Designed miniproteins, single chains. Designs and how they scored, part 27

Each design is a single chain, and the fold is of that chain. pLDDT is the mean over its residues in the fold that is shown.

## One batch from the design tools (miniprotein)

Design m914
Fold by ESMFold2-Fast:
Structure m914 (fold): chain A 116 residues (1-116)
Amino acid sequence: GAEEISELGEKAVQAVKNGDVDGALEQIDRITEIAIENSDDDEVLSAAIDGLDAVINAAENSDLPLEDKLKIMEKVLEAGVRMLRAAEKASLEVILRLIALILRSIGSILDLELQL
């Protein structure tokens, strides 16, 4: 559950730091699928949000090309939206954190697109 998601989040961050964009996208998808299957578990959703926030931080601070940063941010946005749609039984705190993740990823995408 939450421990597995935390490990996947760490792998996603390392993939970003290593310039392995495809690896990062794969780990984001795995985090998303586990979070959706466990969408009634606030600990699992919180771990997924923490992992995806760490991926955003890693991508923003990386030397990756702008197009690769965009791919990562767009995948995180997709993940956040999918988790929010599945989170019908989640606490209000978790729902608000998912909304914050979505808004953060949108802001990062807009900033990157303005640089292109």
Scores: mean pLDDT 89

Design m915
Fold by ESMFold2-Fast:
Structure m915 (fold): chain A 95 residues (1-95)
Amino acid sequence: MKLYEEGLKLIEQLRESVDRIEAGEDVRKAMDEFVEKVKEINEIIEKLKELGDYKSARELAIRLTGEMVRAISALLSQPEEDVKYFQEKLKKMLE
């Protein structure tokens, strides 16, 4: 499924954003990119569900969850102001 391949590519880009957050490189830009890619991946997951491709949707959701956990872990080593910035971005994403 083409959507699944697009979703996997977005997961790879999400990994790069998390790696930059962990490394302390362009942290706020990496956080902005992370939030954008999470939104795009969720849109693909919903489209896959609408098409009845629940296997591909589950695989992407599992991979997304893994990257979310890595991002949260990376926040433990970041300055408080950057943590607050990311929390605010995540809250707006969930609205």
Scores: mean pLDDT 83

Design m916
Fold by ESMFold2-Fast:
Structure m916 (fold): chain A 80 residues (1-80)
Amino acid sequence: SPRERARELLERIEKLVDEATAAVQAGDSARFDALWAEIGRLTRELVDIAQQLSPEEVAELQRRIVELFTRLNAARDALA
């Protein structure tokens, strides 16, 4: 279902954000860049699937994505 696929994509994005944070702590800019690109691709797929979800489900996903991207941006800023 679209809801199940959105949940799976969100879980994958969460794991990649954790890996990106670890890459920053290790000083691995090449790995961070690769993870950033992968997160971007999965987020685009999630946005496409979100068009098939209810407004309530979209609002919940938006809240979680904002939290994850806040963490990701903080990690990117720490790398510089």
Scores: mean pLDDT 84

Design m917
Fold by ESMFold2-Fast:
Structure m917 (fold): chain A 63 residues (1-63)
Amino acid sequence: GPLQEALAALEAGDLEKYRELVREMAERFGLSEETVVRILLAAAAGELDELSPEEQAIARELA
């Protein structure tokens, strides 16, 4: 899903693709870019359980 693609871009150092995917997810899912970035950083760190219940639900939708 788009979460995995954004994480792969971040891991590869493709910051341009990462930023584009963040904007696309924010637009398509009606989220702020800040919310998308927070979820992505938590997913990259293995810290999805540290997110709010609402953000955890969004992370499952993005996976």
Scores: mean pLDDT 81

Design m918
Fold by ESMFold2-Fast:
Structure m918 (fold): chain A 60 residues (1-60)
Amino acid sequence: SLTEEMMKRVEELYEKNGKVTNQDIVDIANEMLKENPDAPVSDLGLAVQKVVDWVEERRR
């Protein structure tokens, strides 16, 4: 799913770089939109929301 793909990309960045910014998440989301403009936007929106929440929780 789009959520799982985005989370995998963010997790990989986090594992390799030790950090992920909100801008990184936005960039991933925009690239996914460009690659699949007909993809369910609701799935992408949920992926962004879950990933942002997860990253924000970890940033504390």
Scores: mean pLDDT 74

Design m919
Fold by ESMFold2-Fast:
Structure m919 (fold): chain A 84 residues (1-84)
Amino acid sequence: MEEQIERDIALTLAALYLWISGKEVEELAKLLNITPQELLDFLVEAGKRGLTVEEIVEEFKKRYGLSPEDVEKIREILEKAAKK
């Protein structure tokens, strides 16, 4: 239970960090052809589900039919946002 709460908090903080860094939110949302708000809502939901960066990338690939180049760009943005 505790580990899941920690993951939810981490992804909520990542979503907040992306919101503060508006350029990264705008860039990722534009790449996915969605609104920044839809992206933030998805990241919060992914946090509640305890998804890793890799699992989030796979969800985006499944939902949006991304090219390999777009997948790599999304991974880079999410890894920067996760601030490890």
Scores: mean pLDDT 65

Design m920
Fold by ESMFold2-Fast:
Structure m920 (fold): chain A 82 residues (1-82)
Amino acid sequence: MGVSLLSAAAILLVGAETNIALGEKAFEEDEERGRRLYQEGIDDAEAAAELAREASETYPEEAERILRKAEEVAERGRRLLE
């Protein structure tokens, strides 16, 4: 059943967005801490994407929405690290 996978993916996606936002705040005072938070955000977004792919067999539309958002968050994090 995809319900638990979708819930886990959504929680990871919120965590990813939170880590990116915290990384932006931290980067002003501690660049290394900001970079670590960006990397954690990327990792969480990639984990959310993987869980959404597993859920796509049961809930393709909801899984696609989470996948797209997770890819956007991961790309944002990678751009901030460059």
Scores: mean pLDDT 84

Design m921
Fold by ESMFold2-Fast:
Structure m921 (fold): chain A 55 residues (1-55)
Amino acid sequence: SAEELRARLDAIFARQVAAHPDQRETLEAGRAILDEMLADPSKRAEAEAVVDAFE
């Protein structure tokens, strides 16, 4: 679900910011794009694939 993907994205974002604090602005820009994709049901499969690619 979009809620579960958003929760995963929140956890991934927190870990990435902790690991790369100098890249926060870049990470925030990427997060904003993914949030837009998650808001669109037609883009959910693409958003899920992107989230699955993150650690």
Scores: mean pLDDT 78

Design m922
Fold by ESMFold2-Fast:
Structure m922 (fold): chain A 73 residues (1-73)
Amino acid sequence: SELVERVRELLENVEPEDRVETIREIFSQAKELYRKGERELAIALVNVVLEHFDGVYSSEQAIIDALEKSLAG
């Protein structure tokens, strides 16, 4: 996906002081995509972020569960 590649490039080149805000915006976008039914794209975006967040997720289902919990409030 073009969006996924752009997000990966952004995270690789973002300044340390801007990284938290950039990650927050990516998660916000992923939640919105998930709500709209674009789940594969949302999961892909979260996977790119987790690679830089020291998170080891065992499956796509774990990422989905995390997104659903975030959406439930």
Scores: mean pLDDT 69

Design m923
Fold by ESMFold2-Fast:
Structure m923 (fold): chain A 87 residues (1-87)
Amino acid sequence: SKIIEELKEAVENEDFLTADILLGVLKLYAAVNKDEKLLEAVEKVEEALFSYAKKVGSTQVITNYVPKKEYTKEDVLKKIEELEKVL
């Protein structure tokens, strides 16, 4: 889907603001449609994205997450692939 392609591209380019906005759109759609699986998948991507963004020193993302684990760019992309499977 176009939104997943745009999300992957944003993460690859470390455009964390665009990635966060796209995840927010998906989270809103999940909430409106009461899609608990999609919501959980989006939240897993958000956790990994915010952890990675913090690790690389990005100031583009507002987060209240306290990550228990460091995430790499590859980890974020893998979470996006799992998100795509529930869309």
Scores: mean pLDDT 80

Design m924
Fold by ESMFold2-Fast:
Structure m924 (fold): chain A 85 residues (1-85)
Amino acid sequence: LPPPSPEVMAAYEEGVARLRKAADEAEKQVTSPEAKRKIGLLEVAGQVRLVGEALENDVDGIRQTTDDFIADLKKLAEEAKKKEE
């Protein structure tokens, strides 16, 4: 595999950091152990995809995947809150 470019590595590190922060924020907004577990699993899935995109030198893919997983984390937190009604 060709080595990741500096731009790809910077995007990957930023993406991982943003994903981790979004997961931490989502976890703080939910009370159920099940919702917290789902948030953790989604964070891990996002990290795995970001590794794959970094290996493909796909900066746009890294950014898009990061944004998509952050959106999914927010949706999961909102759905968990709605169940508390």
Scores: mean pLDDT 82

Design m925
Fold by ESMFold2-Fast:
Formats: structure tokens, sequence, C-alpha cells
Structure m925 (fold): chain A 89 residues (1-89)
């Protein structure tokens, strides 16, 4: 199903984002407080997807993207934007 593939792809991208955030924390590019806040958002997004609450997922995802746009470097923003383009096909 298109919907099932979309959920699977979104979950895979969120797992990659968790790995990237952990790396940024280890490299000292994220504060622990910022890391915890972002992981909480990702966990809530995963829960919304698993519950098929797409409205809640979209709200949380918009909040996540806004945070990234305000706080990450241009190179990191480009990487996140490329992931978005792959998802929206």
Amino acid sequence: SRQEEGIKKALELLEKDEEELKKLLKEGKLKEEEYEELIELIEKMKEALENKDYEKYNELYDEYLRWLAENLTDEELVEMFLRLIEREK
C-alpha cells in the first residue's frame, strides 16, 4: 500500500535523524538539552505514525523542521532538505 510504504519510509528517515542528532551531540555541536528536546519530538512523531495519526505527525514534523531551520548550519539544512525532497516524491 502507498500509505504503508510512506509510513515505513518516514520511520526510516526518523531513525536516520536520531543517529545524526546523536553524532552532533557527541561532536559537541548540540547541547544535551537541545538533543533531548529533538529526540522527544522524533519519538512523538514515531508514535503518531504507528497510531496512524497523520495530522499529529504533520504538526510535529513542521515543528521539527522549524527548529532545524533556526538552529542548524547551511550544510546541515541542505542535507535535511534533500531528505524532504526524497520523501515528497
Scores: mean pLDDT 73

Design m926
Fold by ESMFold2-Fast:
Structure m926 (fold): chain A 66 residues (1-66)
Amino acid sequence: SSKLEELEKALGELVLELGEELGLSDQVRMAATHEALSRLEEFESVEDLREFVRELLEKLKAQELA
């Protein structure tokens, strides 16, 4: 659906933007992308996805997952 396509595109942009902001490795970015993709249908909006991705990336950074 157009909504899922919009969320998938937004996910790529969010992971790139926030990953660079937080100084994350490619492995951490890929792990976050995979997790978000597995749950993409659960999100109602790009804003919900953004909050989830930000929290997930901050959590992964704190755990120092390479």
Scores: mean pLDDT 78

Design m927
Fold by ESMFold2-Fast:
Structure m927 (fold): chain A 85 residues (1-85)
Amino acid sequence: SMEEKKKEIEKYADELFEKAVADLNERFPDATPELRERAVQRLRDEVDKIKELAIKNNLSKKTIENGILAAYARVARELLAEQRA
């Protein structure tokens, strides 16, 4: 069903989001809680947009993963820049 497909996409994207947050915390242990919270929120917003596109267009798991990895790379670069400012 379309609802089952939606749940599958949401679950997969959420699992990738959780892994990305864990990686972000490991890579940036010295980031302030405020900078970390902002980075996690930016990543959440990007993942939510990817979920909407994936549901609308029946995107593959690989396409979802590639989108989330690209979003993570951007957020990590921004966090690094903000941490060094």
Scores: mean pLDDT 88

Design m928
Fold by ESMFold2-Fast:
Structure m928 (fold): chain A 71 residues (1-71)
Amino acid sequence: HMDEEFDKLADALIEAVRAGNEEKARELSKKMGEVADSYPEEKKNEATARYVAAQLLAVGERIARELGLPP
């Protein structure tokens, strides 16, 4: 299901960002975008919203890491 697919990718993405593995984070973000793009038109908005939500969380983690904020 869409939720399960995005949850797994989002969890992996956040782990990669927290570990400082930006290469893997970029690869996971690309894969998540590909997954979102693979959904049919009637599911596109939902898939895009899931993708954007995961990317927003990742941006927050990157900003915290860049500023040296504690986890």
Scores: mean pLDDT 79

Design m929
Fold by ESMFold2-Fast:
Structure m929 (fold): chain A 60 residues (1-60)
Amino acid sequence: SPEEQARAAIRTAYEALKDDREGALEVAYSIVRDYFKQVDPNATEEEVRERARRLLEEVE
């Protein structure tokens, strides 16, 4: 699913950027932005960032 693909991509970013949480969050934001374009194109930037933070925490 698009969400599973987003989670896998975020996990890869987290593992690559373990020493840079801010960098990992920025990558997670970009991934969730693209994912939301497919499943919730009306989502606000704040909703995208909140979802990105939650998904990043879930892959920790």
Scores: mean pLDDT 78

Design m930
Fold by ESMFold2-Fast:
Structure m930 (fold): chain A 59 residues (1-59)
Amino acid sequence: MMLTFVSDDGKTFTAYLSKPGEKPKKVGTLSADEATQIAEEHGGKPVLVDNKWISAANI
């Protein structure tokens, strides 16, 4: 499974859970610090794409 965090402002992140073969499902909203901590704990890191912050973590 993959947990993806997306933000337009780098302050609030929307979390999406992706399973193999399934479309991403919205699971919640997190602060930047919470999203970064979860991503780093699972080997992910924040990246900036098209002026949006995206972080990904494998669970």
Scores: mean pLDDT 65

Design m931
Fold by ESMFold2-Fast:
Structure m931 (fold): chain A 70 residues (1-70)
Amino acid sequence: DVKPVKTAPLTPQELEEMQRYARELRDRARRGMERAVSEGRIRPLSPQIEDDILDSIEAMAYAVELIKKA
């Protein structure tokens, strides 16, 4: 079943804010992982695993913002 959905597109400002927030979280997560590896808390990750983790964090950030707007 199709539930009632907002038909108006998001404003350029709303899209920019959402994208900027997701990018900031991704950057913070990357720095956190690099620091943990440098401090010896975790082993160096393969690029594929690192990207998968970062993509998951970005997707979670988008989901949170969409829930707030619902």
Scores: mean pLDDT 71

Design m932
Fold by ESMFold2-Fast:
Structure m932 (fold): chain A 64 residues (1-64)
Amino acid sequence: SHAELMDLFVRLMQGEYLPKAEFDRLLAESEAFRAFLERLIAEGRGRLVERGDEVRFEPIRLSD
């Protein structure tokens, strides 16, 4: 459901670790969230950090 995808996206954007299966589901089921995440990474505003079977979004601190 859209509500489940929104919850996963909010958790990812808050820097929480998501299971890779849930992360993959989020990107597969929501083109808008995938595009938004890809844009943030391309603009150097964040990166993905993997830990075992989990992934989190780490925002890059904007200095200047």
Scores: mean pLDDT 80

Design m933
Fold by ESMFold2-Fast:
Structure m933 (fold): chain A 77 residues (1-77)
Amino acid sequence: MTSLTVAAARVVEGADGRRTRVDEPLIRSALVADEAEMYALLKELRDEGYEVTGVRVGGDEAGRAMAEAALARVRAE
């Protein structure tokens, strides 16, 4: 299990197409087993209208690689 902390901000698009960030960023912390769980959590936040602004993984190089891969997948979609 890898410790994952995600920082995300909610963005709303106005009637004129202007994107505005909500001034209350969300911070979620979870223990995740693999890249698929990281991807699922990041995708859930994206689907709720949050933009992921940062990811922190607790000291594990393998966990950092998984988090980078999961972020790349979510952002590519």
Scores: mean pLDDT 72

Design m934
Fold by ESMFold2-Fast:
Structure m934 (fold): chain A 69 residues (1-69)
Amino acid sequence: MELTPEQVEELARAAGVSPERAESAGDLVAEMLARGRSEEEIVDELVRRLGLSREQARAIVAKVRELGL
């Protein structure tokens, strides 16, 4: 999945992270959603793999869902 620069900026703003971190997190969330993973499983993976807080991880998941990714 390829995020647009605009989508990356929206994710970065929502989670309070860098655009580079937001792109990595957004790609991972979209992949896991496509595999049918639950929101809580996705949050756990973002915290574990990318070192995000649970609050930041939830913000990214919510924004990815809002963007229809």
Scores: mean pLDDT 81

Design m935
Fold by ESMFold2-Fast:
Structure m935 (fold): chain A 99 residues (1-99)
Amino acid sequence: DPEKVEEAKRRIEEILEKYPTLEELEEEAEKSDPEERILIYGAMLALLDPSQLEDAARLVTALLNQPGWTEEEAERAAKFLEELYQSKLNAKKKLEENK
């Protein structure tokens, strides 16, 4: 749904305006429920690579629009995004070190 993806992009951009650093985003993720953490990890992905904004918004939209999911399912989705963020961060650092 293009409208939901566009809404997710706006929500991610709003989060980045309020919390412009990865450290601030990590602190907010620790205080947030699983659904909010999904958005925050999406914002962290976009902050690492602005070209990822649309992919992050699509992924966040897919995860948040599952009907009737449990807290456990939301936690698993948030953890998936956290692991994806860590993988991309590590890959970027390794690429810069092996130039």
Scores: mean pLDDT 77

Design m936
Fold by ESMFold2-Fast:
Structure m936 (fold): chain A 96 residues (1-96)
Amino acid sequence: EEEEKLKEVKEKIRQIFRDYYGLPEEEADRVVEELFKLAKEEGISPETLLNIIEGFVAADKRLEAEGKPLPEVKSDDPGIEKILKFLREVAERARA
């Protein structure tokens, strides 16, 4: 069912923000809601949104292990760049 797929994607994203970025449940829920709102406004599917987030987190983990700053937030797609900028802001706040 499409509804089950959407729920699974939302849960995976929520888990990333709780487990990797250490956000409390309420804040993680707000971040997930904002990301889905941005994705909908920019015509990005839930599956594509999850892929963008997983890619950002993978890059962040690699750079953190190397002692380097957060990933560069550039994309040829303005909608993807907007999502990446939001993710970077969340990551910066989590590290502060």
Scores: mean pLDDT 79

Design m937
Fold by ESMFold2-Fast:
Structure m937 (fold): chain A 76 residues (1-76)
Amino acid sequence: MKPILSDEEIDRIVERVLELRKELEKAGYSQAEIDRKVTLEAMKEIIRLAKEKGKDITFENILYELSLIEERVRER
């Protein structure tokens, strides 16, 4: 099965998420609030791209793509 997002799309979401995390840390948000906001932004982008590509928006598909993004964020 082919993933919903390309490597380039995942990398763009990772960069956005990392920048958002830095902005929220600088603004004084708690770690729990940062993690929540960052996760929501990643999910929104996954859903948007899946919809644009005509792919099914399932919980499994969202979690799979989210896990790939989270792995790349942890490696940086």
Scores: mean pLDDT 81

Design m938
Fold by ESMFold2-Fast:
Structure m938 (fold): chain A 99 residues (1-99)
Amino acid sequence: DELRRELLRALLLGGLSVDELIELAAKVNPALAELLRKLNSTLKEPTFENLLLELAREFGLKIPDSAKTLGEALSSEERIQFIVALENWLETGVLQKIK
């Protein structure tokens, strides 16, 4: 699915505003957009980076409060686990926690 590939790219590389990201997610699966809106609503500063950090926390990854980007927060192994978890979530619409 082209839209799923575009959403995965946007989640990993950026380039979209939070609103654009949520709109793209809604086109892929409304369940994805609903989760992103819920996470975004908990943020004091609703930026793309902060939304991704909260999404990683939802997947069960340990994210330090001092981290501003996923690159600061995740090891190479954790980044691979996150990408695999994202691919599954985009395919199924169901968030499964990383072990």
Scores: mean pLDDT 84

Design m939
Fold by ESMFold2-Fast:
Structure m939 (fold): chain A 111 residues (1-111)
Amino acid sequence: AAAGAATRAAFGRIEAAVRELPPEVAEEVARLINEVLRRIQEVAGETAGVGGAVAAGREGRLSEEDVERLAETILEAGERMAALAERAGRPEAAETLRAAFEELARLIREG
């Protein structure tokens, strides 16, 4: 599905940006990613991930309130990760992280 391809592309960009970070910052970002994935699983079900949440929204299995809460969680995590990258002196990685998480939030809202 087009949404699945876009979600995978966004995660590919996130992974590439994380590789540019110092190891200690990369570990903290990975921890935040795991926290976001856990929250998505709590709303959309254990096997959902971000792609599953997009699919659930598209299929009408998530309420508008659940979709908006997931989108806000993704955006907040993206801003925290971008701030960590900026503090580490990696502004390009910060921009990539912010843009990728903004795209993931859009996919959740539009799914």
Scores: mean pLDDT 75

Design m940
Fold by ESMFold2-Fast:
Formats: C-alpha cells, structure tokens, sequence
Structure m940 (fold): chain A 102 residues (1-102)
C-alpha cells in the first residue's frame, strides 16, 4: 500500500509541476491528498479481496483508461507491488496530460 501511494504522490507532483498546472506548494498538497485517497481505496480493495477472494471478473472495457485501472486492481489484489507502481504512474501521466490539453 505505502509504496504504491508514495510512487503515485511523486508521479503526480512531478506531472503537475511539469505542465505548470499548480505551483510547487499546491502540487505538494494535491499529491498528499491524492495519496491519502489512494491508500483508502487500496485498503478497501484489500478488504474486498478478503471477503470475495482474488477473482475479479473480466469486464468489457470501453477505454484504455478503464483497462489500466482494472489491471491496477488485479496487481494490487495479487500483491504485485512492482506492477501496481508502474500502472499507477502510467495512469497519473495519462490523466495529467489530458488535463494539460484541456
């Protein structure tokens, strides 16, 4: 949990600063807030794993973003921290790029 959240915080702060979306102080605050939310979501997902097992049913995925989020959930429930870290960093890069282009 902590490693994934820390990687997400670092990635988000970097992308926010890179695109000039927020200043350094605002980017740090937003990254911390995002990390806290992500920790909660991961903990809830792990609680669901305990109740339902590791079998997440295949979904018909309409977009690449939905596919990445599904793969992230699978990596988390399977304990693949290294893969989960790479996926969350990719999701953050894609979202930051879309925000900068909007």
Amino acid sequence: VERIAEAAERALRRELLRYGILDEEEAEEEARRFGELLRREIEELLKLKEKLGTDIPEQELASEDMRLEYELALAIVNGDVERATRLIEEIIRRRARKAAEA
Scores: mean pLDDT 69

Design m941
Fold by ESMFold2-Fast:
Structure m941 (fold): chain A 82 residues (1-82)
Amino acid sequence: SSEERKKKEEEEKVKKEFEEDLKNVKNKAIVLGATIDAVEKELDKIADEYIKKVPSLKDYVEELKKKYLEEVKKGLEELASI
């Protein structure tokens, strides 16, 4: 249906916006030397806002949030090791 197509287009746009927000959180956390707890809270807040806006993307948002949290942890560990 036309409504299903509009929903998919909106979901694709929201996915791109969400990924950009997560990249910004990751880069900022590494530059500022943020704590993992602070990063997790910021990612949770962003994820909650996107889930409220587009509930159909809940699984995608939660999976990508976990992936970025792990990448931030690894990045901070690598930075501390150098």
Scores: mean pLDDT 81

Design m942
Fold by ESMFold2-Fast:
Order: sequence, then structure tokens, then C-alpha cells
Structure m942 (fold): chain A 85 residues (1-85)
Amino acid sequence: SAKDLLRKIVELMRKMLQAVKEKNYEELEKLLQEIQELLLQLKAVLSDEEARKVMGLVLEFARALYNKDYEGAEKVIEELEKYIE
């Protein structure tokens, strides 16, 4: 289900944030591969409008990680969690 995929994506995003904080870039590389696969699966089950919204949040998260904006990254995770229950 879309909800189960979103739970897994949120879990991976939390792990990615932790990997960046720990400067564990080998773990980050593996997590990036896993999240890309889940995002592709999620896109297949969402409407175009929902997919655009989720992709926007994913891009905000990636930009926050790149800039080491950990507060901004957490905010995106919290926003995605609202869709899970």
C-alpha cells in the first residue's frame, strides 16, 4: 500500500539523516539506492498530483541534507509522517 511505502521511506529518511550526522557516507550511498527504489514503487501507486507533492518534499529533504540543515530535514520527515496516521 502507499501508506506502507511511505512508512519505509520515512524510516530510510531518518537513517539517511543519522548517516549524514555521523559522516557515514558509505551507509548514505546504500540508503540512497534503497530510497530510490521505494520512490519508484510509490510513484506507481500515487496520482500525478500526489506524486508531485511527495517528490517536492523529497527534493526539500535532499537539499536540507546537502546544506547540513538538520532542522529542515526533520521538518520534511514530520510533514511526510502526517500522511501515515
Scores: mean pLDDT 85

Design m943
Fold by ESMFold2-Fast:
Structure m943 (fold): chain A 85 residues (1-85)
Amino acid sequence: RRAELEARYDELLARLREVAAQLPDERRQELLEEAGRLQEEIAREVEELSKTESKEEVEERAMELAVRAAEELLRRAEALLAEEA
């Protein structure tokens, strides 16, 4: 449930911060731009869901989307770090 998703999100953010800290400034900037784009996509999906779903369902879905975005950003950050190695 939401608590499990929040724990997963926190773990992903901690790992993402560790990987991002190892990136050159230029690559870190690329990662921040991708994060901004994903946040905008999540906001749009949450707005659409709010038209048909209950508040609780929207909040849970928003957390699921946030976890997915964090996973995608982590994969991107790890790929960038591997290219620098």
Scores: mean pLDDT 79

Design m944
Fold by ESMFold2-Fast:
Formats: sequence, C-alpha cells, structure tokens
Structure m944 (fold): chain A 120 residues (1-120)
Amino acid sequence: GEKIVEEVKKKLDEGKENMLKLIENAKKQLEELINEAKTKEEIEVVREQLEEEYETLKKYIKDFKELAEEYIKKVKELYPELSEEQIEEIKKYVEEKVEELEKYVEEVKKELEEKIKEKE
C-alpha cells in the first residue's frame, strides 16, 4: 500500500528531475544565443528559435504526462490491492508535477523574451 505509493512518487520525481534538466539546458543555450546576437536579423532568428524550443518543451511535458498515465494504469493492474484514495493520490501527484513543469516553461519563455527585448 503506502510503500508502493512512495515508490511510484519517487519514480515520478525522477522523471520530473530529468524534465527540469532538459528545460534548464534549453534555457542556457538560448541565453547564450541571446547574448551573442548583435544585429536585428540575429535577434529575430533567436526569437524564432525560442518559439521552436518552447513548442518542443511543451511536447516533452505532454509525453511525460502520457507516460505517467500509462505507468499508473500498469500500477493499478499489478497492485489491485491499492485503494481508490491511493490511486487518486498518485494521479494528483502527477497533475501537480505536470503543472509545475508547465509553469516553469512559461517562466523561462517570459524571462528569455524579456532578455530579447532588452537587446532590441
């Protein structure tokens, strides 16, 4: 029961940490490109790259959510003794982690857009 819920949450936390690293790496790469941009044309290219990377990160978060949902289905099948309350706890945990990742991506996009505007 409780031990299984804790183990599932730990695996979900590992998935979230991997997603955070992807977002942080994307942020760092885009910050370097913004810092190197000198012309209006170069700034426009960086803006386009930011939009493309933003869409890619949103897709990765969607993929993470779908994989987490499939994982929960397998957990239900393997551990039928888990209560409805325990399954709902895991589902809410996934929703919370997805929301945190989505908020962080939005914050990163906003910060980078502000840095691009400062270069204009």
Scores: mean pLDDT 87

Design m945
Fold by ESMFold2-Fast:
Structure m945 (fold): chain A 59 residues (1-59)
Amino acid sequence: MEKEIEELEKKMDELNRRLAEAEAKGDLQAMMDVGVEIVNLAVELTLKKKELEKEKAAK
């Protein structure tokens, strides 16, 4: 089911925009917080994509 992956990808885009804004403003705390969220989301995306690949291979 690709829609969950699409939603996570949209969240990743928003987090990257927020990271760029924090970087432009020199807000180190916001940059670190957003960075952690990006890493966590990237891990979740990878796991979801692997699960989807298994689902497709089983069919």
Scores: mean pLDDT 80

Design m946
Fold by ESMFold2-Fast:
Order: structure tokens, then sequence, then C-alpha cells
Structure m946 (fold): chain A 69 residues (1-69)
């Protein structure tokens, strides 16, 4: 699977969640993971968000957004 740049991941998540009440929370979670772990595959990013986030709605929203990449 392709490793995406932080900018590509953030842009993809923002576009997929545009207008969602979870957009800001999901972008914050993704940004924090990318700061700590660097470039990641979508699978590694979802795993890291599950580890760092206690909000199942945010985790599910990010997982769905990354599936559209």
Amino acid sequence: MRVYSPEEILAGVREALRGSPLEAAALTAVHEVLKLRGPLTPEELVAAIRELSNNPEVIAAVERALATL
C-alpha cells in the first residue's frame, strides 16, 4: 500500500468529512498522529488513531475517510 504524505492525508480527510460535525476533531487527531509517527500507510494511521483517540465516532470517521483515498 502507498505511504501518503501528511498533506495528502489531511487534504483527503478534510474533503471526505467536509461539513461533518466531526471534521475538526478528525483533522486534529490525524495531525497529532502524523506529528508523532511521521509518514504512515492508511492502516497504520487508523491503528495509531485507535490508540490515541478515545472517541469511537472520530475513529470511525477517519477510517471511512481514508477508505476514499
Scores: mean pLDDT 75

Design m947
Fold by ESMFold2-Fast:
Structure m947 (fold): chain A 87 residues (1-87)
Amino acid sequence: SLIEKAKELLSQAKKAIENGDYERAVELAEQAVKLFEEAYKRDKSPEIKKLLIEAYRLLAGAYQLGGDFDKAVEAIERIKKLEEELK
């Protein structure tokens, strides 16, 4: 349920980026990340981690395209922490 909603939001965020609506892309990607973080908190499976990383990558891209470089860096740092759990 959470995963399905987060995937739909992530798909909408990708469409917003394609349309040049970076403010909306950020809003949608932030919501998707929040739902994936909640799902990962409940189930720390590699599958959910991969989806969460994908969501953060899109969010970082949306922030960068929108000119919010500090928030893009924060999202990238979160990705690095998630990837470190596999090492």
Scores: mean pLDDT 87

Design m948
Fold by ESMFold2-Fast:
Structure m948 (fold): chain A 71 residues (1-71)
Amino acid sequence: SMLDELKELLDREFRRQLAEGLSPQQATMRAVNAVFDWADKNGIKLTPDELGELHLHAQRLHQEGMAAQAA
């Protein structure tokens, strides 16, 4: 589904930003912005439910990144 593709894009952008040396917080913010920018440029209108699921997925990535950084 489109939502699954956006979650995969969010994962890839988050990992890319971390590889560039950004903090989990910065990586999460940039990944979210990149996904929404991509959706906007492609004329994709996200429903409130889809936005909520992307937000929860981003929160999970942030928490995982913070846990890894604290190790």
Scores: mean pLDDT 84

